# Ledger of designs, part 45: designed miniproteins, single chains, continued (5)

Each design is a single chain, and the fold is of that chain. pLDDT is the mean over its residues in the fold that is shown.

## One batch from the design tools (miniprotein)

Design m17640
Fold by ESMFold2-Fast:
Structure m17640 (fold): chain A 80 residues (1-80)
Amino acid sequence: KKEEAERLVKEAEELDQRGIEADKAGNFSEAARLYREAAVLYDKAADIYEELGETQKARELYIKSIAAYVRAAGAEFLAS
């Protein structure tokens, strides 16, 4: 499960970065989708680290998930 969490973090980081690039390009609908996907993966990874007793790592990832959801909401608003 720890290897799964590590893969989820890498995928989330890639999606989050792609979201930032889409946002900078003014493609707000794509940015919102990418940020939301990243947030879901950060949250899943955080749950796994919490199950493993890695509380600090889990907390860091939950914060990243929340930040990504906030960015997604902002991009969705701009896309509307």
Scores: mean pLDDT 87

Design m17641
Fold by ESMFold2-Fast:
Structure m17641 (fold): chain A 84 residues (1-84)
Amino acid sequence: GLRARVEKLAAEAEKLLDEAEKAIKEGDLEKARKLLLEAEELLGLLEILLGLARLIGDEETAALAEEKIAELRAKLAELKAKLE
């Protein structure tokens, strides 16, 4: 269902951000930038799923998606700042 798709995409985005943080610590800035771009693309998909959850009145899935998007966006912003 929609909730399972949100959970899967959020987990994949979190994994990409964790790999990007490791790449930054190892000095592989090219790999880090690529991983952050991939995570940002998954965040875009999560926002589409949030819109769908709101449209169909799935309040529980919408709340989960909002929480995951907020957490992932905060981490993405932190990691992007380290690349400047």
Scores: mean pLDDT 89

Design m17642
Fold by ESMFold2-Fast:
Structure m17642 (fold): chain A 75 residues (1-75)
Amino acid sequence: SPEELEREIRLLKEIQELQQRYDALVDAGAPPAEVARVLREIREKAQELLQTSRHPEIKATAERTLADVDAALAA
């Protein structure tokens, strides 16, 4: 549906903006707690995208994002 597509586009944009923020924080040497907070926000958005999307490529993108976030949080 158009509403489902709009939700997917919104979530993808929000994830991209949070990923850019994560990169900027890491480059600036921000406190680990602030970096972890942004990673958890990415995780929440990616989980919502994975749960709500019906598109295999979008689900695969969400799964890769979750794997990357989990690896970063474990480091």
Scores: mean pLDDT 88

Design m17643
Fold by ESMFold2-Fast:
Structure m17643 (fold): chain A 102 residues (1-102)
Amino acid sequence: MKEFVKKAIEETRKRIVERLNLTPEQQARLDRYLKRLEEIILKKGLSKEDVNQALKILERAFEAGLSDEELDRLLSAFEKGVHIAQFVLLALEVEREIEKRK
């Protein structure tokens, strides 16, 4: 499991860096959130399916351009469950779209 998690995180990091053309400073920020998510995944003993879903949720959060405050809320939701984190991401995406249209 730990080996699977590390490889999945490395692959997810590469995709985010390439898709968003992240600067070294932005990459350091991403690495901090990936490390926190890895700790949550290992602590909770998530299945391979849930690990993939959790990383996909974080990837979408970075693509949506979530702030540090919003990402902190998302990481707190992962501690409660992957399904809770998915709901929180959806709520944050909706809030951002509403704000942009005002």
Scores: mean pLDDT 82

Design m17644
Fold by ESMFold2-Fast:
Structure m17644 (fold): chain A 61 residues (1-61)
Amino acid sequence: PLPSPEYVRGVLYLMMGTIYEKAGNYEEAAKYYRRAAEEFERAGAPKELVEELRKRAEELA
C-alpha cells in the first residue's frame, strides 16, 4: 500500500524546512517544520518525531 497523503505532505514540508534552513532562512524553515509536524501527527507518526520537529521549529524561530 502507498503511504498516506498526510505522511507524503509531512515529508515534503520537512524537505522544504531543510532547504530553507540550509539557505539561512530560519523563519521560513520553522514554518515548514511546524507544518511537517502537523502532517506527521495526522499520519500517526511516532510522537518523538513530531516533538523533535516542533522543538527544531521553536529553536529556529
Scores: mean pLDDT 85

Design m17645
Fold by ESMFold2-Fast:
Structure m17645 (fold): chain A 60 residues (1-60)
Amino acid sequence: MTEEEAEAVLKEAEALAKQVPDPAARAGLLAGIEQAKKLTGDGRYAAASAVLREARRLLA
């Protein structure tokens, strides 16, 4: 995952997470996305991708 790709995926995931009606699930998803943003900032794109994949699985 490139930095540009990671930013696009993070933006999409954050928008979807905000639409989750359950407050607890939404909070957990947003926390995971925030962690992925930090990992992306640290250049850890593979780890950020894994966190985002987990967040997407919770949305499905």
Scores: mean pLDDT 72

Design m17646
Fold by ESMFold2-Fast:
Structure m17646 (fold): chain A 65 residues (1-65)
Amino acid sequence: EEALKETAKSIAEKLGISEEKALKLLEAIQEKGKPETLEELEALLKELGFSDEDIERVLEAFKKL
């Protein structure tokens, strides 16, 4: 649980989102599996209640990888 929180911090810094949102994303990926496409990632982020701005930031970071 503490390790997840530290991982969420690292992800939040890389993606430009809050630690709470990064933690929700990480938990959802562990529960449902990693999204296979950008469309699945966008759908997951919307389900988690991310704002359009946060979704755009995450998708941009993912495209840069």
Scores: mean pLDDT 77

Design m17647
Fold by ESMFold2-Fast:
Order: structure tokens, then sequence, then C-alpha cells
Structure m17647 (fold): chain A 56 residues (1-56)
């Protein structure tokens, strides 16, 4: 497993947690922002993962 992919996946997970916390606090704007960041990081991780697979 590539450490760069792992870093992106960990960052995405942290943003999902922050989104959940914000939602529990009733802060829908903050929840949406963190959710969008998590989704973006997930797409970057998937793209990088595909590049690595293409080289194997």
Amino acid sequence: MDPRVLELEIEAALHYIKAAVAKLAGDEKEAAEHFEKAERLEREAERLRREIEAKR
C-alpha cells in the first residue's frame, strides 16, 4: 500500500468525523463543508490508487 494513498484516506476519514460532529451540533454549513472535503480527498485517493495499480 502506498503511504500517499493512506494519508489521503486518513484525511478523508477525519473530515467525515468532523462533518458528523458538526451535524450533531446542528451546524449544517460546517458539516457540508467537511463532507465535501472528504469526498474530494476520496477521489484523489482513488485516482492515485489507479495510477499505482497501472504500474504494477
Scores: mean pLDDT 82

Design m17648
Fold by ESMFold2-Fast:
Structure m17648 (fold): chain A 57 residues (1-57)
Amino acid sequence: MPAASDEWVRAAEAYELIVGEGLSQAEVARRLGVSVATVSRWIARVRAHAAAARAAV
């Protein structure tokens, strides 16, 4: 198990809140207690991972 799994779980949760609940990055930042820049960075990371996985299929 990676030592940084907590950060990845929070990134995935932020992505689901945007996609599933329709929240903006600012609302997610407020809910998770992080900066908008952090959420933006997490979303970019999740998108990159999802794009790579989709290309592999």
Scores: mean pLDDT 72

Design m17649
Fold by ESMFold2-Fast:
Structure m17649 (fold): chain A 63 residues (1-63)
Amino acid sequence: SEEEKRRLEELKRRAIEGAIKIALAEGYDSAEARPVDDETVEVTAVKDGKVERRLFRVEDIAV
């Protein structure tokens, strides 16, 4: 439904913002996040020249 589509879009947006904030709060120099699907966000974070990637469930960080 349109309500479900709107909710998923908002959850994905919040998950992306949350994932980036978490990485920066952990002291990473930079962080980028991208959706891999409707349920999952991938974070790429860099600190001291080291790259770390993590997968988060949208529901775990958007709620």
Scores: mean pLDDT 78

Design m17650
Fold by ESMFold2-Fast:
Structure m17650 (fold): chain A 64 residues (1-64)
Amino acid sequence: GVEEKIRELFEKLGKKYLSREEAVEIIMQVTGLSREEARTIVDFSGKKYLSLDELIELALSNAL
């Protein structure tokens, strides 16, 4: 599902935290939303860097 896809893409990057730009790309790839919509979702976090769990929660709460 969406959670598994996010985990796979996050693991591929080999980072503990993603930049907002990296998070936007993952949300777009997993959900099919536009860059503008994905950016809005990521910006709900208010954070410069996002963990895996934070990105999953944002996607499940705002994109599905």
Scores: mean pLDDT 80

Design m17651
Fold by ESMFold2-Fast:
Structure m17651 (fold): chain A 85 residues (1-85)
Amino acid sequence: EYVRKAIEYLRLAILAAKQGKLEEAIKYTELAIEALKKALAEKKDKYVEEALKYAEAALEAAKAGKLEEAIKYAEKALEAAEKAL
């Protein structure tokens, strides 16, 4: 459940970021991070750990106003999360 939730939130974050909606991109990235942390607490998974790392990098880039960098990290987080399914 939590990995699928994280994938949904990452997709929404990427879409928001591509539309220039920085506040929405930050919000959805934070929700994705929460879901990934819950997934990792239930079961250690290398792809969930990788997705979390990239999602946290995407959040820091977004908070710094680096929207293009945030999109790249969010896409890497999405790829890793999809491998955890």
Scores: mean pLDDT 88

Design m17652
Fold by ESMFold2-Fast:
Parts: structure tokens; sequence; C-alpha cells
Structure m17652 (fold): chain A 120 residues (1-120)
């Protein structure tokens, strides 16, 4: 019932900044937490950053000081602002929502991902 779509990817130069956007559609009143994850070829999926409905934020160590997560409740839009882009930031980025289903059970929904490519 919750549907997630990402945008804001593409090819960017090293040292630049990007905003990745994660739109959340459906019954957003039941959201618990939203987060960004990345997937690189040959690596497991890794946590990047999260924000709870109450506004509590967490960041993976490699993203502290370079990433900012924010959520616009009015538009149900999750943002990841990355600054000082590095070639190793090249990955597919996914947003994930945790929410209560109609049965009161916690469910997760994932977007299909957006590709970020960082070049020298």
Amino acid sequence: SVVLTESGGGTFKEGSSVRLTGKISGPTENLIEVAWYRKREGEPEKFVASITLGGLKDYAPEYKGRATISYDKATNTLYLDLKNLKVEDTATYYHRALYFGDDGVIKSAWGEGVQLTVVE
C-alpha cells in the first residue's frame, strides 16, 4: 500500500554536491522510520542514514559530516543531501519506509533505486 520512488541521480563530478529525493505515496500517517541505503557492485547493501517520524536522525560513520537526511512531511518526501562527492559514492541508492500495516504489523517498503555516478 506504500509506494516509494527515487529521483535526483545521474552523473556528477567529484567534489560536487547532490540531492537524492525519495517520494513516499500511500498511507503515510503510519510511518515509523524512513532511511537511505546504498548498493555497490560486489558489495552488500549498506545503511546510509535514517530519520524517524519524530525527527531523530542516524548516520553511517562514513557519511557523518558529508550527508544530511531530511523529511518533508507536507509532501511526504525524503531527501539525502551529499556534499564533497567522491568516486566511491558511485552506487544505486534506495529509500526504505517502515510503517504499520492495516493489521498493526510492522511492514517495510523499498524503492527501485536511483543510480548515482561520480566521475573525476
Scores: mean pLDDT 87

Design m17653
Fold by ESMFold2-Fast:
Structure m17653 (fold): chain A 55 residues (1-55)
Amino acid sequence: SAELEKMLESALEAVKKGADAELLLRLLYQETEKKFGKEAAERAVEEFKRRVEEL
């Protein structure tokens, strides 16, 4: 899932630049669900939350 990892990295970079983390979480969920399905989207948002907490 190199594409999913790139999506996660892009979203995290946007948060670092001052974007709304909650909005990015919703966008990440929607795009990941469309491409990889609901279970992948749930895992992606959990990983995103973890990475944001580590910032």
Scores: mean pLDDT 84

Design m17655
Fold by ESMFold2-Fast:
Structure m17655 (fold): chain A 77 residues (1-77)
Amino acid sequence: SLEEAEKALEEGLENADKGLEALRAGDYETAKEYGRKAVEGGLRAVRHGVGDLLSRGIGAALSGIGLEFEAEQRLAG
């Protein structure tokens, strides 16, 4: 439903923000986990959303993917 998409988007964006804070603090394991949760929330928003919610859900998922990639690259050194 639309309400499920809105809730999923909020969760995805909150996790993306927490992941970014962890990344900035050098906590790459925590950043990676929050990045995964942001992807999950963003994809759930896409699954249940239309219009603006779909676009924002894609944005949240991409932010999560970016966080996972950046954190994993830092951990792989």
Scores: mean pLDDT 84

Design m17656
Fold by ESMFold2-Fast:
Structure m17656 (fold): chain A 89 residues (1-89)
Amino acid sequence: SELEKRREAAARLLEEAAPPLVELIKALEEKDEEALRRAVERLGEILGWSEEEVEELLRELVESEDVARQVGLVLRLMGEAIDKGLAEG
């Protein structure tokens, strides 16, 4: 069914995004801006974010020192990207 196909597509995207998400969280905790940039760029490639969206997210992450808020923002944007991807295919 269409619902099963969308669920499988979402699961695959989440599995592909899990390693760079782990690296992103680690980079936020370690305050490694270079590792953070690489992780966000890799997530953007997987989730179809534009270069402008990647730069905007990086700016917001660097401006915050609250790791829980930073992770919450990333998870929200990931959810929005997955929802958009599921609506388009």
Scores: mean pLDDT 80

Design m17657
Fold by ESMFold2-Fast:
Structure m17657 (fold): chain A 83 residues (1-83)
Amino acid sequence: MENKLKELDTKYKEAKALADEEVARLPQASAIRNAAKMFKDEYLGVAVAAFAAAGQSTDPEEQERLRKAARIAYEAYDYKKKS
């Protein structure tokens, strides 16, 4: 369990970078970013942004990558919430 938090942090950083990149390519980037900020939590914000970007993508492979990034962000949120 000790090393899992470090591994999850690394995966989260990669998921966030992917979500930020894909959101920036969309015409609705500002609206997606504003919706993410409504959650007040950075990890939940990334998950919401990734799911929203997946919904706007027409490429099935991009949709799968973004949904995977959203799952990683949700997993990071769950681990950070535990204290």
Scores: mean pLDDT 75

Design m17658
Fold by ESMFold2-Fast:
Parts: C-alpha cells; sequence; structure tokens
Structure m17658 (fold): chain A 84 residues (1-84)
C-alpha cells in the first residue's frame, strides 16, 4: 500500500519516530475499523510525541494509550494536563 509507505516515511523522516515506535503505532492502528483509523492515527502520534517529551518507555506509552482509550473526554483532558 503506497499510502501506508508514505505514512511510514513521514513518521521516520519528519516526526523522527524509531522503527519500534512506528511498529507499535501500526499494530494499534490495524486493530481499528477503517472509519476510525485517521482519528486513531492522530491519537497514537500525539501519545508518542508526548511520551518522547516526557521520556516514557514503550511500556509506559502502552499504559498511557490504553488509559486514554478507556477514559472519558474529561478524564483524558485531566490526564493530559497532569503530564504537561
Amino acid sequence: NPELEEIKDYLRNVAKLSDEEIEWLFERLAKQPPENREIELNRLMFVLGLARERKLSLEEVEELYERLRNSSEEEQRALLAELR
């Protein structure tokens, strides 16, 4: 899929994600139905960006992502405010 390879190239060359971060992101993205993938891609990229800023491990990134997925909008906002 050429579009998928363009996204990987962007994540690697512009967003400066590691191959491990890209693999983690795509594994989670593939679990989403097609109609939700664009929104989920933005969420996953946001979590990885925040994790880099806060120097989180991939294990902590997974925990943060699952917390955000299972949280209400208010809980997500509070969690993001706590981290920043």
Scores: mean pLDDT 73

Design m17659
Fold by ESMFold2-Fast:
Structure m17659 (fold): chain A 69 residues (1-69)
Amino acid sequence: AEELVEQGRKALEAGDYETAVKLFEEAIKKDPENVEAYMLLSEAYLKLGDVEKAQEYSRKAEEILRRRL
């Protein structure tokens, strides 16, 4: 999961937002509690202009953090 997150982050840095989305989605499927993957997926959707999906994944990250704290 961490490796997929790192690959997705590199895709974000390269401006390949569609690839970043796919990598972060795969990371989440492998580790559904990976807050970082949800936050980065939210960022990738913001870069694509999909504000609704960005908000959705940001809320999911907050929910996971709330359960841990």
Scores: mean pLDDT 82

Design m17660
Fold by ESMFold2-Fast:
Structure m17660 (fold): chain A 111 residues (1-111)
Amino acid sequence: SEKERLAEIIGELAERLGLDPEAMRAAALASDKDAAVGALLAYIEQLGLEEEEMKRIVERVDPGAGALLARIYRLIKEGRVTPAAVADAQLEALQMSKEEQEKLVKEFLEE
């Protein structure tokens, strides 16, 4: 489910970069989760997404995907994006309860 939501967002961001959204969504679904997150990070950085636009994307997805996106965006904003930090954010998001994921999403949307 989380991978499917990430693939949907990857497709949408790819379209904004002039790439084939269906092809990029399919590639994300066929790749491992780490590769999909890598593509998502590259697209977010390339587009230079504003915080308000990230909030709209996070609001559209399930709490698990939303929590992961919020954590990744904070890493980009802080200049701390590394493969290790991204892997840590993914593991933490996967280990969070639904209530913890919803709380993180709410806090991100309210800042």
Scores: mean pLDDT 76

Design m17662
Fold by ESMFold2-Fast:
Structure m17662 (fold): chain A 66 residues (1-66)
Amino acid sequence: HHMEEERRKRFSELVQKLIKAEIEGKMSDEARKLFEKAVEALRQGNFDEAEKLIEEAYKVIEENLK
């Protein structure tokens, strides 16, 4: 339930990578849904779930690029 500065930086970097993927047209519907769920988890204060969902969204993008 607490987030340290390093964890915040990592989270921000993952979010920025997802935004870049959206701009570059690499964001799939599946990755977008995971990102939306992560935003909802953040609003509810569930930081652990939000972090996992963002990491999963990024993995989906990477798998689709192979």
Scores: mean pLDDT 71

Design m17663
Fold by ESMFold2-Fast:
Structure m17663 (fold): chain A 60 residues (1-60)
Amino acid sequence: DEKIKKAREGAEAGRAGNAEEAAKLLEESGFPQASKVARDGGPAAAYAVGGAAALDLEEG
């Protein structure tokens, strides 16, 4: 599923310190609120919300 891949890539971008890239990937994966949290909270917040989004998509 492309959404799971993009959410995971968003989490990895956040972990790498790139909150803006993480936010774009989260918005593309269908999580606009997570994208906003990533932009507002920075890389650590981006990693946390991206990881949660990927896990949610994998578990259903």
Scores: mean pLDDT 77

Design m17664
Fold by ESMFold2-Fast:
Order: structure tokens, then C-alpha cells, then sequence
Structure m17664 (fold): chain A 78 residues (1-78)
């Protein structure tokens, strides 16, 4: 499970970087690392910072990531 969450996060971060949203991508990476460490409070805080930096970029990155996330979910049997 953790490996799948990490891969999903890497896909979204990569789409953010393609959009030039480097600062939002860095905060999203921190959110994913905190989530995987079990620190849900820090994960939410970092995700909120990414949204404050570039909400439109995060939303667009999620849309661009959808096909890759669907493939990842199918490989996981979801």
C-alpha cells in the first residue's frame, strides 16, 4: 500500500513540475513523505501549503495524473 501511495504521489508531483509549479511540488512531496511516515497532521499542513502556493496547478496536475493513477489502481487490483 505505502509503495502505491508513494508512486501515485510521484506521478502527481511530476505533473506539477511539468507545469513549472516547483514550490507547490516541493510542498506536495513533503506531504507525501509525512503521510507515509504516519504524520497525518503534517501531511495535511504541507498539502494545504501546496494548494495555497498554486491551487490551479495542483488541480490541473491531478487531472493530468488521472490516466496514470487509474493504471496504477488497476495494477493494485483496485
Amino acid sequence: MDELIRKAGEIIVEELRKLGAEEAAEELEKAIEAFLAGDLEKAREYFAKAMEIDREGVEKALEEAKPKLEELAKEAGL
Scores: mean pLDDT 80

Design m17666
Fold by ESMFold2-Fast:
Structure m17666 (fold): chain A 96 residues (1-96)
Amino acid sequence: MMEEIMREVEAVMNILLAKSLAEEGKYEEAIKYAEEALKNALTDEQKAEAYTQLARAYKGLGKYEEAIEYAEKALALDPSNEEARALLAEARAKLA
């Protein structure tokens, strides 16, 4: 229980840090923290958010196929995630 709470806090912090780094254009660092968030995630919502940040960072790097893969993984866990849906549409448009 205590260890689970600490892991959830770490997952949320790493998701927020990944998002902040991607907003600064630091996409490789954003990927690192999003992957760490995924390792610490205990819920499907946390995993979906971590996958969403991976999709965002890969799109930022111009890696649109990887961005699509991670956005689809996020939507499989949380179909209501609007950011993941937007990232999927944007990445698909780049490959069309």
Scores: mean pLDDT 84

Design m17667
Fold by ESMFold2-Fast:
Structure m17667 (fold): chain A 66 residues (1-66)
Amino acid sequence: SAKDLAKLQNYRQLFADPESRAHFLKAVLSKAPQAEDLLKELEEAIQAGDEEKALKLIQELDKLLE
């Protein structure tokens, strides 16, 4: 969906910039330390171009942060 593609694009941009990446990881991990492994898998999936896996991990992260 357009919403899922927008989320994926936002994460791609976020991880591509070292400063944005560092601030985002700090913010998420301070709120949900248990998200550490999930965030690592998401970054790896994005780097590998595995869009299907990345979208599933984003969905899991969204549920974890709610």
Scores: mean pLDDT 82

Design m17668
Fold by ESMFold2-Fast:
Structure m17668 (fold): chain A 67 residues (1-67)
Amino acid sequence: DELKREIKKLEEEIKRLEEKRKELMKQLEVAPSSQIPQLIGKILRIIGDIIDLEYKLKKLKEKLESQ
């Protein structure tokens, strides 16, 4: 089913971004103060990307449930 394949691809992409966020959060804990703004910027961008993908995933799941 094409909708189920799209859902799976989005879930895998979200999982990849979550792992990358975790890596940056670990870097933030030990970062010099001079590097903190850049790391925060990268983390915030990834969070934004995750939110966008989760919104798309929610819409696809609602469409699947409506069938």
Scores: mean pLDDT 84

Design m17669
Fold by ESMFold2-Fast:
Structure m17669 (fold): chain A 85 residues (1-85)
Amino acid sequence: MEEAFNVLSEIENEAIRKGKEEVFDLGVQATLYLAAAAIARRAGDEELAAEYEEKALEYARKALELAKKEIPELKEKAEKAIKLL
């Protein structure tokens, strides 16, 4: 998971550089849900943490799949990251 989200961060940076707003927005949503999951887990709400982690993975997959089309130079990294989710 951590390695996949590190690749997602690299894709987010390239997306903003290339004006690929949808890729960037989906990546940001994935990262925000992952952070929300960590906060929920720290608060002892394991059910809410699991729900937010599921949303984080959903948005991460969407961002990585779109990045394969919109940022072709990162296609191989995106494909590998999807397999790690």
Scores: mean pLDDT 84

Design m17670
Fold by ESMFold2-Fast:
Structure m17670 (fold): chain A 71 residues (1-71)
Amino acid sequence: MTPEELITLAKNAGKKGIEAAQRAGDPEAIERVQKLYDSALEAAKAGDEEAFRKAILEIGRVIMEVDPALR
């Protein structure tokens, strides 16, 4: 993937994570997603696909933790 494609995916994942955490009323989850989003953006800009995948998977875990219906 290009860095631009990875950045777009990070933004989409971050937005979904923040929205899920806000819906759950979980400020700790909001903070976790923000930190993971920043990590995903840095990895995307660096072309580090491994670090990017780890950050995106962790955002997904936060979403699943606050909304188990998204299994």
Scores: mean pLDDT 80

Design m17671
Fold by ESMFold2-Fast:
Structure m17671 (fold): chain A 65 residues (1-65)
Amino acid sequence: GFEVLAEAIEDFEAKTPEELTIKKGDKLLITEQVDETNYKATNLKTGETGLVPKTYLKGLSYKHY
């Protein structure tokens, strides 16, 4: 499957049930790219899964070869 390790670079608070609340410094596993602006991710600290805006995350395992 699609799996990318990422870190929250700032706090994001869920505004809908589909969205994921994250805190700056949280580690997340990105499981799916839903659209141009959102990832589906699991917060590894809480185990919660939901949508987060891409601009709130920094990829940790993204290597350009």
Scores: mean pLDDT 78

Design m17672
Fold by ESMFold2-Fast:
Structure m17672 (fold): chain A 57 residues (1-57)
Amino acid sequence: SHFEEGVKAFKAGDYDTAIAHFEEALREDPNGPYATSARAGLAEAKRAKAEGLKPVK
C-alpha cells in the first residue's frame, strides 16, 4: 500500500518519496484506518525535508 511505501521511504530518509506516498495514501482513502497515521507521517516527512533538504534561500 502507499502508506507502507511511505513508511519505508521515511525510515530510509527519502522524504520526497515518503511525502508522495503519504499523499497518495490520503487521496485513495482519506478516512481509512491509516489516514491519521498517514497525515502524521506526511507532516513529519515535510518537517524533516525542510530541516535537512531545503536550506534557507
Scores: mean pLDDT 75

Design m17673
Fold by ESMFold2-Fast:
Structure m17673 (fold): chain A 73 residues (1-73)
Amino acid sequence: SPGLEEAEALRRRAEEALARARELGSEEAVELFEKALEKLRELFEERRGLEAFEEAQRLLEEGERVLREKEEE
């Protein structure tokens, strides 16, 4: 289903971003990506709907913003 495919893609993106944030030592980005992964676990384990996916996406996008700022330093 589209929701599972999108959630899996978002999870992979979050996992890759988390690894990068740890390499760069961005604690703020690490926390945001960990929160995104927690929301995705709720989606997979509790079969949560669109709201959990949207929350995960927003957290991931915020983390990616923080990570970009860190990489520019």
Scores: mean pLDDT 80

Design m17674
Fold by ESMFold2-Fast:
Structure m17674 (fold): chain A 98 residues (1-98)
Amino acid sequence: ATTLNNIGNVYKNQGKYDEALSYYEQALEIFRSIGDRKGEAIVLNNIGNVYKNQGKYDEAISYYDQAIEIYRSIGDRDGELTSGTNAGLLLIKVYLSK
């Protein structure tokens, strides 16, 4: 699962978003199947970053919110803050662009 997430990160950094999403979705399914909640939240945050880079802000916020909820449920304050900051910055950007 971690290796698939890392491959997704490589494709995302190359601007190959469809390939990145495919690898992230595979990683997400594995983390969910084994009950790795932290791994699930990390992948959801990375999917949010892909949608953000594509200008799909509503989708990005949805994935960040899913990651935030998981980080809260497991007590990971650093993860919650990271995903919350990403969502908050997008909300401000969308508000100022209207």
Scores: mean pLDDT 81

Design m17675
Fold by ESMFold2-Fast:
Structure m17675 (fold): chain A 59 residues (1-59)
Amino acid sequence: EEEKAKKALEELKKLLEENLITAEEAEKQVKALAESIKDEEVKKKFLEEGKKLIEEYKK
């Protein structure tokens, strides 16, 4: 759960850094992954981390 969420964020960061996906596509993936997370604390943390990551590349 937590480990999978962290790995997903790291993979997303690599894709954004290599310009393989857009910030818009990253937002969709973050939301889709968050819906699969049943633990509310993990889900909230994942959404916050994902939002920060996307803002970094979106400007």
Scores: mean pLDDT 76

Design m17676
Fold by ESMFold2-Fast:
Structure m17676 (fold): chain A 67 residues (1-67)
Amino acid sequence: MLAEIKELLRAGATLPRALRLLAENDTLPDDEVIALMEALLTEQTGRPVTLDRANLDAAIAALRAQA
């Protein structure tokens, strides 16, 4: 599942879609997924973005709790 999410991110999938897939599959992001998400946000905002793993894990847990 992580490999599929990494492929989707490299293909230009949106950050919300990646977070949703992580939540639906009860999967936590690894360093490569975080780096790909940071790259997407940097492209979208035009400034460097750093993501905190703990904050991402909390966001995914919140999405999982809503579903």
Scores: mean pLDDT 72

